# Designs tried in a protein design run: designed miniproteins, single chains, continued (3). Part 72

Each design is a single chain, and the fold is of that chain. pLDDT is the mean over its residues in the fold that is shown.

## One batch from the design tools (miniprotein)

Design m10475
Fold by ESMFold2-Fast:
Order: structure tokens, then C-alpha cells, then sequence
Structure m10475 (fold): chain A 75 residues (1-75)
């Protein structure tokens, strides 16, 4: 229960940080955005003491979101 809520909170917070970073770096490459998304997700997972499985899911969500935002920003 609490672990599930913590993961959802982490996903929302990580997505917000990724949005802010990409807004400041509109010409960022997809590879650079993915590296930054993984870094943000790993830091948030450590702050919230997420399990390895939850950390992997958070990274996946962060990477997918970063790619979407970079492609949208280049239009």
C-alpha cells in the first residue's frame, strides 16, 4: 500500500523534473535526455527507498517520458 503510493509519487516528481530540464534545454539530444532521466530517477529512488523492481519501473517511465518531451520540443 504505502510502497505503491511512494512509487506513484516518485513517477510524478521525476516527470516534473524532466519537464523542467527539457524546457531549459530545448535542443537537447534524445541520448542526453535519457541519461538525465535515468540520473533523476535513480536519485529519487534512493531518496524514497524504493525496491529494485520499483526503481527499474521508475527508470522505464522516466526514459519514455523524456523521449516524448524531446520529440515534442523539436517541433
Amino acid sequence: HMMQMRLQQAIEEVKKEIEEYIKKNPNISVNEALEKAVDIALRKARELNLSLAQTAQLIDEAMEYAVKLVEEAKK
Scores: mean pLDDT 81

Design m10476
Fold by ESMFold2-Fast:
Structure m10476 (fold): chain A 57 residues (1-57)
Amino acid sequence: KTYRVLDISGSPALQRAGLRPGDTFTLEELAERLGIGLTTARVIVHDLLEAGSIEEV
């Protein structure tokens, strides 16, 4: 599953991952960039989708 970044201004996680608006990423890429497990990355992705900070591609 691939996600696109829409807004980073309210997301410390996306900022720490070095992602910018318009970038695409997978769950595995986010986990690797943040140095966290896939379960934790899944929670972050869910929260980002609810906030409208990312979208599914």
Scores: mean pLDDT 86

Design m10477
Fold by ESMFold2-Fast:
Structure m10477 (fold): chain A 92 residues (1-92)
Amino acid sequence: SAMAELERESAEFAAAAGIAYDYLKKNKIEGPVKLDAKELRELIEWAEKEGADEETLERARRAAERLEKEGESLTIEYRDGKLGAGYGGPAR
């Protein structure tokens, strides 16, 4: 069903977003980062080395394949020490 396809795609992008967020958090890279399929695959290889499970890695690889096919990018933001929604006022 169309709903099952959307749920599958959502799970794939959630896995990719989780890997990207963990990388940014570990390396203290703050602010929005735009990742293409190639950059996302490099982060997936990092996550595999760090011991991420194969199901998560496979889902993230499917998200990277979709980004490449559609010519799109994944945008992720990490912020250290602040609990809050990722909506911001003007850049300061």
Scores: mean pLDDT 77

Design m10478
Fold by ESMFold2-Fast:
Structure m10478 (fold): chain A 61 residues (1-61)
Amino acid sequence: IEEEAEKIVEENRATLARIQQQDPRLGAALQAEFDAHREETLENRIKRLKLQEEMKKLAEQ
């Protein structure tokens, strides 16, 4: 569970880095949003991402 949370954080960092290379203004805006959610617990973040994934799969059925 914690390892999964770390992978999600690392993926977000990698994606942010790529976006900043192509569009530095958009990258800065996304960084600010990540900072705003810094106090959100990793558990809550994982729950939200898993719920979104399940809802997407249900919508495709």
Scores: mean pLDDT 65

Design m10479
Fold by ESMFold2-Fast:
Structure m10479 (fold): chain A 83 residues (1-83)
Amino acid sequence: SAPSAEYKARLDRILEELRPEVEEKLKALGIEVTPAEVDAMLGGAMARALETLPEDASDEEARKKIEEEIDKILEAAVKVKES
């Protein structure tokens, strides 16, 4: 079943909390991104998390899953930069 609007809103809040951390990590890696590219990265991570997270997941569990998906995206971005 599709996730509820309330659950999605909770995930959106977690993404906004993670946004500064992602921007700081990208800056530390020397990867220059636009705000729109950061939005796309965060949106992608949330979409991947929604595939496996149950709606009864805690905010802490949801945050950890989103962080895992963000880390995968950052790893891929580093490999592209090194290529």
Scores: mean pLDDT 78

Design m10480
Fold by ESMFold2-Fast:
Structure m10480 (fold): chain A 81 residues (1-81)
Amino acid sequence: SDAAEMEAARNLSEETLREIEAARAEAEAAGDEVRLENIEVSMEALRLLAEGRAEEAKRLVVEAVAKKHKASKEEVEKALK
């Protein structure tokens, strides 16, 4: 049923948001600007996924990970498969 599926998705979203909030607080306390930037990218990717823009969300994450690790976008995409 749609109601049960929506409730499950909502519960997963709330749990994911709480984990992201905890990670952000930890990174902020540590002064880890790189980790804060990664959390912002993750939040933007989740927003795009919620809007049904899965390919844009994937591209955003791949580009952010490639930049952080000085890896090629192709290498990151292979790792995410």
Scores: mean pLDDT 69

Design m10481
Fold by ESMFold2-Fast:
Formats: C-alpha cells, sequence, structure tokens
Structure m10481 (fold): chain A 83 residues (1-83)
C-alpha cells in the first residue's frame, strides 16, 4: 500500500483519536467487570501496534511525538486501571 504524506498524517491523527477513545472504553469495561485485566492489556497491545505503525510513516516530528505520547498515556492508564 502506498500512502501520501497527507494520507499518512491523517491516518496517524485518526489513530491517536481512536487509541484514546478505545482506551477509555477498555477502562470503562474493565471497571464494569465486562473484561479481564489480561484481555484489557491484550487489546491495548493491538491498539499500540497500529499506532506505532502509523507513527513510523509520519514525517512531521510534532505529529510523531503526539502519537508516541498517546501510546505512553495508553500504557500508563491501562496499567493503573488493572492494578
Amino acid sequence: MKLSNEEASKLARETVDELRARVDELIAQLKAGKITPSEAVARTVGLILVASYYASLVTDPELKAEVERAIREAWARVGEAVA
């Protein structure tokens, strides 16, 4: 698949928004007892792999830093929620 810089940047931004939204959902489901801690961690790993892939395609250092920050925040929030 060939992505333009514009398409890669758009997908990276969408991936940040999706990662944040899905992490909020996972934490809510975990607190409600609908998923296990191990399931929450596994799903977070999947989300982070997608975000890391799009970060690798981004040439804008500020956007790349935003994706990397979102990944760190996702790990911290899920880790706190499963503790």
Scores: mean pLDDT 81

Design m10482
Fold by ESMFold2-Fast:
Structure m10482 (fold): chain A 85 residues (1-85)
Amino acid sequence: KEEEARKLLEQGDEYYKKGDFNKAASYYQEAVKLYAEVDPNSLELAEAIRRLADVYEKLGKTKQANAARTAADEVERLAKEGIKP
């Protein structure tokens, strides 16, 4: 559920702050999976994917970072379209 995904994101953030980018990436990947299962078009999912992109960049995985940023932009666009009055 959303609470579990948020806790995984928080754990990823703690490892990112400590400079353990490999562990941060693992936690962010799990958070992305759970957020996608809850709502594939949410702003929370887009944020989790952006954090994953940032950690991929820190690991020198530029292709994966660019792919993740593109995915986050698309998820954010779809989430914003879903709130039309």
Scores: mean pLDDT 83

Design m10483
Fold by ESMFold2-Fast:
Structure m10483 (fold): chain A 87 residues (1-87)
Amino acid sequence: SAAAAARQARLAAVLARMAEISARMQASTGDPSKDEALLEELVDLAEELVALGLYDLARRIAEGLLSIPDLPPALRERAEAVLAQLP
């Protein structure tokens, strides 16, 4: 159906963006400003996943972020807010 095709296209686009963000994080040279920008982009992605109803992916990303001990407090609050919105 058209609805199923639209969901698959959205999932594919989100997975591709997640893979790109993950690759950029792994390629980081340890520049704190670039690392924080990537973490913020990852939080933005998790919030978009909640809006799209892709709760399992949103949970995995938020849990991954919260496992980082030096995560900036503002990003920690946003990641916790993502988890709080999940069913």
Scores: mean pLDDT 78

Design m10484
Fold by ESMFold2-Fast:
Structure m10484 (fold): chain A 73 residues (1-73)
Amino acid sequence: SMNEIQKLKTLILFYKAVVGSEKYVNQHIQENQKDQEKAAQLIKQNNDSIKTLEEKIKELEEELKKKEEELKK
């Protein structure tokens, strides 16, 4: 349905915004954290989170594509 497609689009945009925010935080950690080991640990943790979110975005985009293709039939 159109409502389900709109919900998926909104959810994808939300997750993409979260990923963008986390990437911005990584840049600030690199620029401002004087402890290189602590910076590396925080960036690794955030990169692991980003990867999980990007995999979720791909799943949601595939679901959206399937629902949009169903509307063409």
Scores: mean pLDDT 84

Design m10485
Fold by ESMFold2-Fast:
Structure m10485 (fold): chain A 84 residues (1-84)
Amino acid sequence: SELEELQRKLEEIKPYYDELKTVADNYKKRFLEKYDEETARENFRLFLAMLINMYMEDPEKSLAAKLLYRDFVQEEERRRRLAA
């Protein structure tokens, strides 16, 4: 039943994740317009880390921000492997 508890937690977090992702995606676009691709990705990573710190006292938003950061890091690792 631990899997059912995890699924419930993910469903509860999804609205916060989607909201923060929308905000993050808007910042990502602005960074890509202003900076080269490498600098934009570094600034985006720092922005996501800032979101974790900003929402540290809000358990749902903190978890959503951490999941966004994790997903970004995983996508960056995939990108690097494909470029090799």
Scores: mean pLDDT 82

Design m10486
Fold by ESMFold2-Fast:
Structure m10486 (fold): chain A 63 residues (1-63)
Amino acid sequence: LEALAAVLKTFPSNPPKEVRQAELYLALAATAPPEEREALLRKARDHLRKADPNFEARLAAQE
């Protein structure tokens, strides 16, 4: 969750649709029970991959 949120902060204030979708899923994951959180984080990650082909490298740098 924290690493995904940190990567999201590096996108512009007017982000593409995929980044906005990821932002929404991250917000849902933050308040969701553990059973649902993993699925929501997975959806957020999928949307970030569509927005940025270098997403995986940036996510690793946040760890």
Scores: mean pLDDT 70

Design m10487
Fold by ESMFold2-Fast:
Structure m10487 (fold): chain A 88 residues (1-88)
Amino acid sequence: MTEEERERARELAREDPNHPVVLAAARLINGKLLSPEEAFELVAEAVRNGRLDADYIYDQTFAKVALTKGSLKEFPVSEEAVEELARL
C-alpha cells in the first residue's frame, strides 16, 4: 500500500465520516474484530479497487474472523473509531 493510497483513505474518513465503507470499518474496530490499522488497510484497499460498498469490508472481514456477515453488521459504530481511521 502506497502513501498516496493511505492519504486517500484518510481523506475519505475525514471528509465523509458517514460513508458506508468508513462506517463499516469503524463498526468492526468498535466490535474489536479488526485493529484500527487492519480496518484502515481494508478502507485503503476498497478505495484502490473502486469497491466503495460496505459489503466489501464485511466480505474481507468475514473471511478472516469466521463470523456470519450479518453478525458483523450488528456491531455499533463510534465516532472515536472513525477518527482513528482518519489519523492512520
Scores: mean pLDDT 72

Design m10488
Fold by ESMFold2-Fast:
Structure m10488 (fold): chain A 56 residues (1-56)
Amino acid sequence: SEVEENVARLNADPRDAEALIANLEAQGLKPTEEQKAAIRERLAAGQTAGEAALVL
């Protein structure tokens, strides 16, 4: 559980949000500034990358 909790916290890092946004842009998606902010907030709240990307 501690290992799983630490992994979830690492995935919520701001650096992970920037990597996810860059990956979405590389796929031809153009997130708005509001959608980018929502992705950063969702990852900071501990949501997975898949859940954060649902803002699109």
Scores: mean pLDDT 69

Design m10489
Fold by ESMFold2-Fast:
Structure m10489 (fold): chain A 94 residues (1-94)
Amino acid sequence: KALEYLEKGIQYLRKGDIDKAKEYFKKAIEEIKSIDEASRVLGLLNQELRELRGLPETPLRKQQIELLEEARQEVIQKLSDMEFKRQEEEKRRA
């Protein structure tokens, strides 16, 4: 589900629908259930960000890049929170 929402978000982003892209990125982040899934989402966001940064700058492209960077930071934060919970679980087992 997270990857499906991310793909829809990227499609709306490419169409210039910033509001819909933001909505689907939020849904994608909420649906991340594992560290592996978070890493896959982060990989796709990094790929899209790299492709957009390779294109000529326009006002719309700046908004697209800003939204991708915002989503990327949220995924990184969620990944950090999940890693912390994993380490705490390991400590409880020790």
Scores: mean pLDDT 81

Design m10490
Fold by ESMFold2-Fast:
Structure m10490 (fold): chain A 80 residues (1-80)
Amino acid sequence: MKATYLALEEKRIEEMLKTEEGEFVLRMQVVGMAKELAALRPELRERLERLIDIVRHGSKEEIKKAALEIFGLALDYLES
């Protein structure tokens, strides 16, 4: 299930990264999710802060990888 969800999420991220508006919305959504997850899982805070920095300042490829990692961590939390 997780692998299938992440594959669908990767396609969504790739489509959003094709436009400046989509990239902005993706950055907002992913940073918000990472901040909430860091509050709920303090042990992940340092890792999530590094991923937030990549999402804010990274290349499109780096943003895609960081976003997928954040979504994966959020899924792990929800399935716990």
Scores: mean pLDDT 82

Design m10491
Fold by ESMFold2-Fast:
Structure m10491 (fold): chain A 85 residues (1-85)
Amino acid sequence: MEELLKKLKELEKKAEELHKQAVEKQSKNPQPELILEKVKEVEKKAEEIEKEIENKPELSEEEKELLFKIKSLELYIEMLEELLA
């Protein structure tokens, strides 16, 4: 669980950095395709964590909270993809 929480925080930070890059580059000469590829990598890693938790037959309260946070990150990533599309 601690390891999954650390991975989630790393992915959240990476998504925020990519959002800043998307906004900044959109104001100048953009390379949205490169940022979009990195966003998709974050999405894939978030989906891997989600599947790992969902594959458990019973979820603790902490695991349910982590799953909610993963789902929230996935929604944020979807919004970021729409911004870059």
Scores: mean pLDDT 75

Design m10492
Fold by ESMFold2-Fast:
Structure m10492 (fold): chain A 61 residues (1-61)
Amino acid sequence: AVDKPPLQFTSDPVENARLLAKEAVEAGADPASLIETLSKVLNLDQATVLAAFKKAREEEE
């Protein structure tokens, strides 16, 4: 199928971090490898990105 809606980013970078963290956790990605990248891409503190990953992991498992 050609219909593949992209990951929808919001105007809230913290919400974007949560969306990306949830996708990464569902994909089985290593959070340590992504925290630095997401922090840089979304211009957020690494602690904020880590909190998003913790919440995503708790909700997934």
Scores: mean pLDDT 69

Design m10493
Fold by ESMFold2-Fast:
Structure m10493 (fold): chain A 80 residues (1-80)
Amino acid sequence: SDEELERLRKEMLERLDEALARLIDTLEARGASDEKIREVVLKYGDYVSQIMTAIKNRDLEKARQLTEEAIAEIEALIAE
């Protein structure tokens, strides 16, 4: 249903946004430049666009895969 798709979209984007916020906070705490932070924001903005496109196409498997991939990359960067 469209309501179920909107629920999943919100859940995926909230998880990604929370992970990205943690990464930005971590990079700032490590003394990352404004340029590096901007690079990260732009990269994960592209992931958000791809996830939104997959959801619009009702490709939930791809949307989940992209979301989990982005979060895993973010968590790996935080763990460094």
Scores: mean pLDDT 84

Design m10494
Fold by ESMFold2-Fast:
Structure m10494 (fold): chain A 61 residues (1-61)
Amino acid sequence: MLVEVTALEDVLATGERDVLLKKGETILGELLAETDTTVTVRTASGDVLTFPKSKVRVTPL
């Protein structure tokens, strides 16, 4: 499932290469996993990134 992840505050997405998103920045990706506290997506570049749910908004595309 394709999703848009929007940073609600400055957030560090963790993965093999960590990515800092500033408040209001978005990443598009395929939803790989979701837990009570985290969401994991694969970006178009192939990076797998994990975000804290409390700091991001996830919108289905």
Scores: mean pLDDT 84

Design m10495
Fold by ESMFold2-Fast:
Structure m10495 (fold): chain A 61 residues (1-61)
Amino acid sequence: AGEHFLEARRAGEAGDLDAAIAGYRRALAATDDPEFLEVARANLARAEEAKRSGTPYVGAR
């Protein structure tokens, strides 16, 4: 269930923002849990912002 989310977070922390963005999008497509969707959307937004602004990625724990 959370595998795509964890893979995306690790990719983002490693600096692979394209893989992080793709992984969070897969996580969002794989779940209907509202609480999990909120966390996944927040991390997707952070990864997209990091890529856009060139700032370090900081994933949610």
Scores: mean pLDDT 73

Design m10496
Fold by ESMFold2-Fast:
Structure m10496 (fold): chain A 61 residues (1-61)
Amino acid sequence: MTVADAVRKILEALGLPATDEMVDEVLRRAGLEGKRDIPVSELTDEEKVRLGRAALELAEE
């Protein structure tokens, strides 16, 4: 599972559109744009927390 795939799953769980545009926005807010295509298991715990926070902040808008 890539980081982009994990973000899509989080967006779907939050009831948000899991589009490439929304995935890229979450990655941009988390500072992880360069890590889109890497395995999610290669992210640090801090980076995983940043992804979750970015997705939740987007859901609240």
Scores: mean pLDDT 81

Design m10497
Fold by ESMFold2-Fast:
Structure m10497 (fold): chain A 75 residues (1-75)
Amino acid sequence: MEEEEIKELEERIEKIVEETAEKLKKTAGLSDEEVEKYKKEMLKAGKSFIEHKEEFDEGVKELAEAVKKVVDKLE
């Protein structure tokens, strides 16, 4: 299960990176070389995210709770 989840996450990250790179090329007028460099950096970050997913998921939950408490106090 874990290996399959990792592969699915890698494929999803690759798709997101491709879509983001295409948008950056279109909106920012980046060169193909600059787009490729950003893709590589985003893929590296995505793989690091997968490697630390459990730690990240806990951090995201804590951050979401903190943000909710701040928003609830402002309302």
Scores: mean pLDDT 68

Design m10498
Fold by ESMFold2-Fast:
Structure m10498 (fold): chain A 61 residues (1-61)
Amino acid sequence: MVVVRSDDLTTQEQIDKKVQELVNAQLEAYKQRGIELTPQQIEELRKKIRELLERMRERVQ
């Protein structure tokens, strides 16, 4: 593809970017409180956020 016009949360790349932002924000909040999440908990959080964002995308379209 030589032209990319659409850049909404409807694309997988946009969802991935949003998931990463939200996960990072949560991790930073926990670190500020002295709470360390395990890699397993971080993975679970990422999956949950991705699932919610994808469902929200489907609901508004």
Scores: mean pLDDT 70

Design m10499
Fold by ESMFold2-Fast:
Structure m10499 (fold): chain A 87 residues (1-87)
Amino acid sequence: MSPEEKQTKEFEELRGALAERLAELLGVPRSVVEEAISEAIEEAKREGKPVTLARIAEVLARRLGLPEGEVGRAIVLALNRVKEELA
């Protein structure tokens, strides 16, 4: 398996868990977070760039009307919790 395929599978597993934890932290439905992540992935693919957590934060902040820095902090907290639970 290539390093990029491994990262994509890890990202998809993390994506589901991340969406759930972010929904809890931000007090929004998981579907809203999942839609924002999907939008960020589509935008990144359209630009020929890799999807980044910063782009996910930007899209989610735009959808929720929250500051990007606040959403970015929530993403970091959610990722740390998910990684601790999966490791």
Scores: mean pLDDT 74

Design m10500
Fold by ESMFold2-Fast:
Structure m10500 (fold): chain A 140 residues (1-140)
Amino acid sequence: SLLDKVRELGERALQEAEKAKSVDEVKRIFENFVLQVTFLLEEEGYPKLARVVRELAYIAFYAFDKGLSEEEAIKLAERVADRLGLSPEVKEIMIELVKKTVEIRKEAEKTGDYLKGYIDLFKAVVEAIERIVEVFLKEE
């Protein structure tokens, strides 16, 4: 299924990210993963879903990189969800992801381990993408 293909891409990308030696390597793996997933979704006739996946991934990494507060991160997610006309279920997945992003960022600040922080964030983003793809495919 399309969902199985997305999961396979996520599993491979996360395996590659676990071997990464720098934040820049994790970011490159992430960018390539998002590109592969969005291309696959566009080829399969889901251009809106591809846009949602791209925006979801980028807001999560933006919130992490900028060290947004939970309130700021939620407001950003709500603005993006509303702009894209997302269903309440998809909007909630996006909000849950940015809340988790704030928690991962706080742990990275506490430990100084930003490489682990980016890998943990990438795992959370992959899981959120899989959930959103599943929701969209059930609405057919």
Scores: mean pLDDT 89

Design m10501
Fold by ESMFold2-Fast:
Structure m10501 (fold): chain A 75 residues (1-75)
Amino acid sequence: LDNKILELRRLMSELVANEEDEELVKELREKIIKLYEELMHLPPEDAEKLIDQWKEELKSLRSREELAEESERLK
């Protein structure tokens, strides 16, 4: 569990560092805080599922942004 939380924090830090939109950075920080609070109230098995779900969501957001940037770069 702790290793998964550390990995999630690393992914979040990377997104925040690469994101230039201050509003999106604020939203990401708020989501991290809420997620952490939720994780503290869940059994380890359910917490792991929530972390895995959030990782998939972040990967999906990355793929969409990379595709959009690549399309602009090729024009």
Scores: mean pLDDT 66

Design m10502
Fold by ESMFold2-Fast:
Structure m10502 (fold): chain A 80 residues (1-80)
Amino acid sequence: VRGDAARGERLYRELGREDMHGENGEGTGFAPSLKPLADWPDDYLLAYLTDPQKYRPGTRMPSLADLPEQDRADLVAWIK
């Protein structure tokens, strides 16, 4: 499915109470920059949003597996 960046931004803001620390993709081994996330393959970024602990153990990002696939795709579109 194709994502909607505006919906993705809204979803990230709603999650921001839990992610007030700020940066997606910051965890073990990534630079603290959102620019690399824009260059990630869609499948990899979507998988990261679904199970952040599997890909980045110790990340403060909560799992978004409970979100519909469309909502996760919207977040991917916003990050890109």
Scores: mean pLDDT 60

Design m10503
Fold by ESMFold2-Fast:
Structure m10503 (fold): chain A 72 residues (1-72)
Amino acid sequence: MVTEADILAGSDKAIEALKPFLEHDDPVVRRAAAEALARSGSEKAINVLEEVAQHGTPAAREAARDALERRR
């Protein structure tokens, strides 16, 4: 059976796949990617959202900050 560590490693791969969509031209895609990262529950996903919220493009920062706020 897959261990919790294996599931977490799978989440890391999904996080890497979602990162470029945070800077996508379509604002709906940016928001969906940020929300998917926030809902993953992974520490790596939250760290990516926090990094993008501070250092990303203005559009990516907005999506990341909104997703972090909606996690509450």
Scores: mean pLDDT 72

Design m10504
Fold by ESMFold2-Fast:
Structure m10504 (fold): chain A 89 residues (1-89)
Amino acid sequence: MAQELADAVVAAIREHAGDPAAVAAVFREARPAWQALIDRVEAENTKEAYLEMLDMMYRVARALAEEFGLAELETIEEEYAKAVEEIEK
């Protein structure tokens, strides 16, 4: 589920590259599915569920940074790696 949501949101970000308003609309439309994912991960409270959500968040953040020319790509990658390591402990 999280992977399918991530794939759909990333594809929409890529399709609307350079149009922040259109990307904002994508996030508004995805909000119920995003909230359902958060609620599910919190209810399951497992390393697997948190890692699935983290992967989705990383993929979306990376797509946004790449398409809108944000300098935070290195920071996003470092924070993702650290979060994975902390969850796997």
Scores: mean pLDDT 75

Design m10505
Fold by ESMFold2-Fast:
Structure m10505 (fold): chain A 73 residues (1-73)
Amino acid sequence: DSLRKEIADLGNQLGDAVEAGSPQEEINRLKGRLQAVYARLRESQGTPEARARADDARRNALKNGLSEEELRE
């Protein structure tokens, strides 16, 4: 699933950017991209399995410092 891979990749990039002290503009850009991918993933959900996988991906993003609100539109 390309969306889940993109979420994982963006989450790792965001974590790395924060750790490296990257400019706030770069951090905000990564957050915006991650939010957009999560919105698309939410729209694609239709089965219990898809919802479970989306929830797992969301927990991973929260582990990288994103809030519930930041994961929305």
Scores: mean pLDDT 71

Design m10506
Fold by ESMFold2-Fast:
Structure m10506 (fold): chain A 71 residues (1-71)
Amino acid sequence: SHVDEEVEKMVREIEEEAIRNNLSVEQLRQLGLRRFSKLFETLSPEEQDQAGLLFGVRFGDLKRQLEERLR
């Protein structure tokens, strides 16, 4: 769906920025919240529910992967 594509694109852009700039976990959280908040405001209530669930899963996975790379 369009929402799935927008969430996936956003997570990918966040990942690229995090790697390029060696972001801390806290900086990653702040970036994710800013990007997601802007997307969320453009969506319908039904799309917001879908986007929230997808972003939670995808962003959670991204945080886990980055934390594992710091071992």
Scores: mean pLDDT 82

Design m10507
Fold by ESMFold2-Fast:
Structure m10507 (fold): chain A 66 residues (1-66)
Amino acid sequence: MELYKALEKAFEEIPLSDEARYAMLKAVNEAGGDKEKALELIREALSKYLSPEQVDKVVELFEKAL
């Protein structure tokens, strides 16, 4: 529940493409409730779609929303 709430918060704060949003959702699902794993998987998945600066910002917002 907390991970999905953090995901929604990140989506509200940063404009993301549908592909980036799907990548984040998949990462959260694969983490299985593990916050540290979710942060790692989100960073890795978003690096394909976003600049390093944008990835850091999204990861920071997601972590703060936890």
Scores: mean pLDDT 78

Design m10508
Fold by ESMFold2-Fast:
Structure m10508 (fold): chain A 60 residues (1-60)
Amino acid sequence: AAETFRGKDGSAAASQAAGRFGKVVESREIAPGEVELTFESGARARVVDHGPEGGEAVVE
């Protein structure tokens, strides 16, 4: 099941996910404006920045 975190930007959304899944150990850009993060727990998230509308991190 996917879990979604939201913030004022992609960085804020990623920080909320890291608070639950641990520190970010890997990051890679998968598309323009989209980043995949891997956490120390082994969880992976896709982070999208929507500009003024904020950001989302979806953890699989």
Scores: mean pLDDT 79

Design m10509
Fold by ESMFold2-Fast:
Structure m10509 (fold): chain A 99 residues (1-99)
Amino acid sequence: SKETISTLFDELGVPEDVKEAVLAEVRTDSILPVVQDLVRYKYLGDEASLQNIYDYIDVFLAEEDYVALDQIARIAGILGLADVSDYIGVKHLKRVLMS
């Protein structure tokens, strides 16, 4: 779980301060796969990882898992991924306006 993520951070050369900040925001195991894709997208520019992130966000929004969404938004903020934070905000606002 967190040890698997820590190993991924080391393999990708993620700075220690960023690793500590990201790991501090992980509260549920349900977000661990999306954290891996957030880190891969940030450090490798992998567009497949970005699509996986969007798919996870869509699932958590449909399930109204705001605890998972809050963790993803905070981690995206730490990683400087404005596109991910914007996607969460736009999708949430669109659901509120259509409901």
Scores: mean pLDDT 81

Design m10510
Fold by ESMFold2-Fast:
Structure m10510 (fold): chain A 83 residues (1-83)
Amino acid sequence: REERIEKFKEIYEKKLKEETKNLSKEEKLKVILRGNEAMIAVLNEVEIPEGKEEEVAKLIVEESKKEDFNVEELIKEVKELLK
């Protein structure tokens, strides 16, 4: 489990960097802080299976960019993806 979480964090950080390259410093910080909150919530609620890390990371980053950031809706989307 710990090795899986570590691998997911690496994939998430890579995706976050790719998705925030063209944002201002202020927007990057906002997305990073929201993304960290969302990632912790997702990791507490679900176990991410092998091969789904990139898809889950993308959902977290996309939610973190939204004007109406919502962790509950993100968790529902992640659970639906992992069915």
Scores: mean pLDDT 79

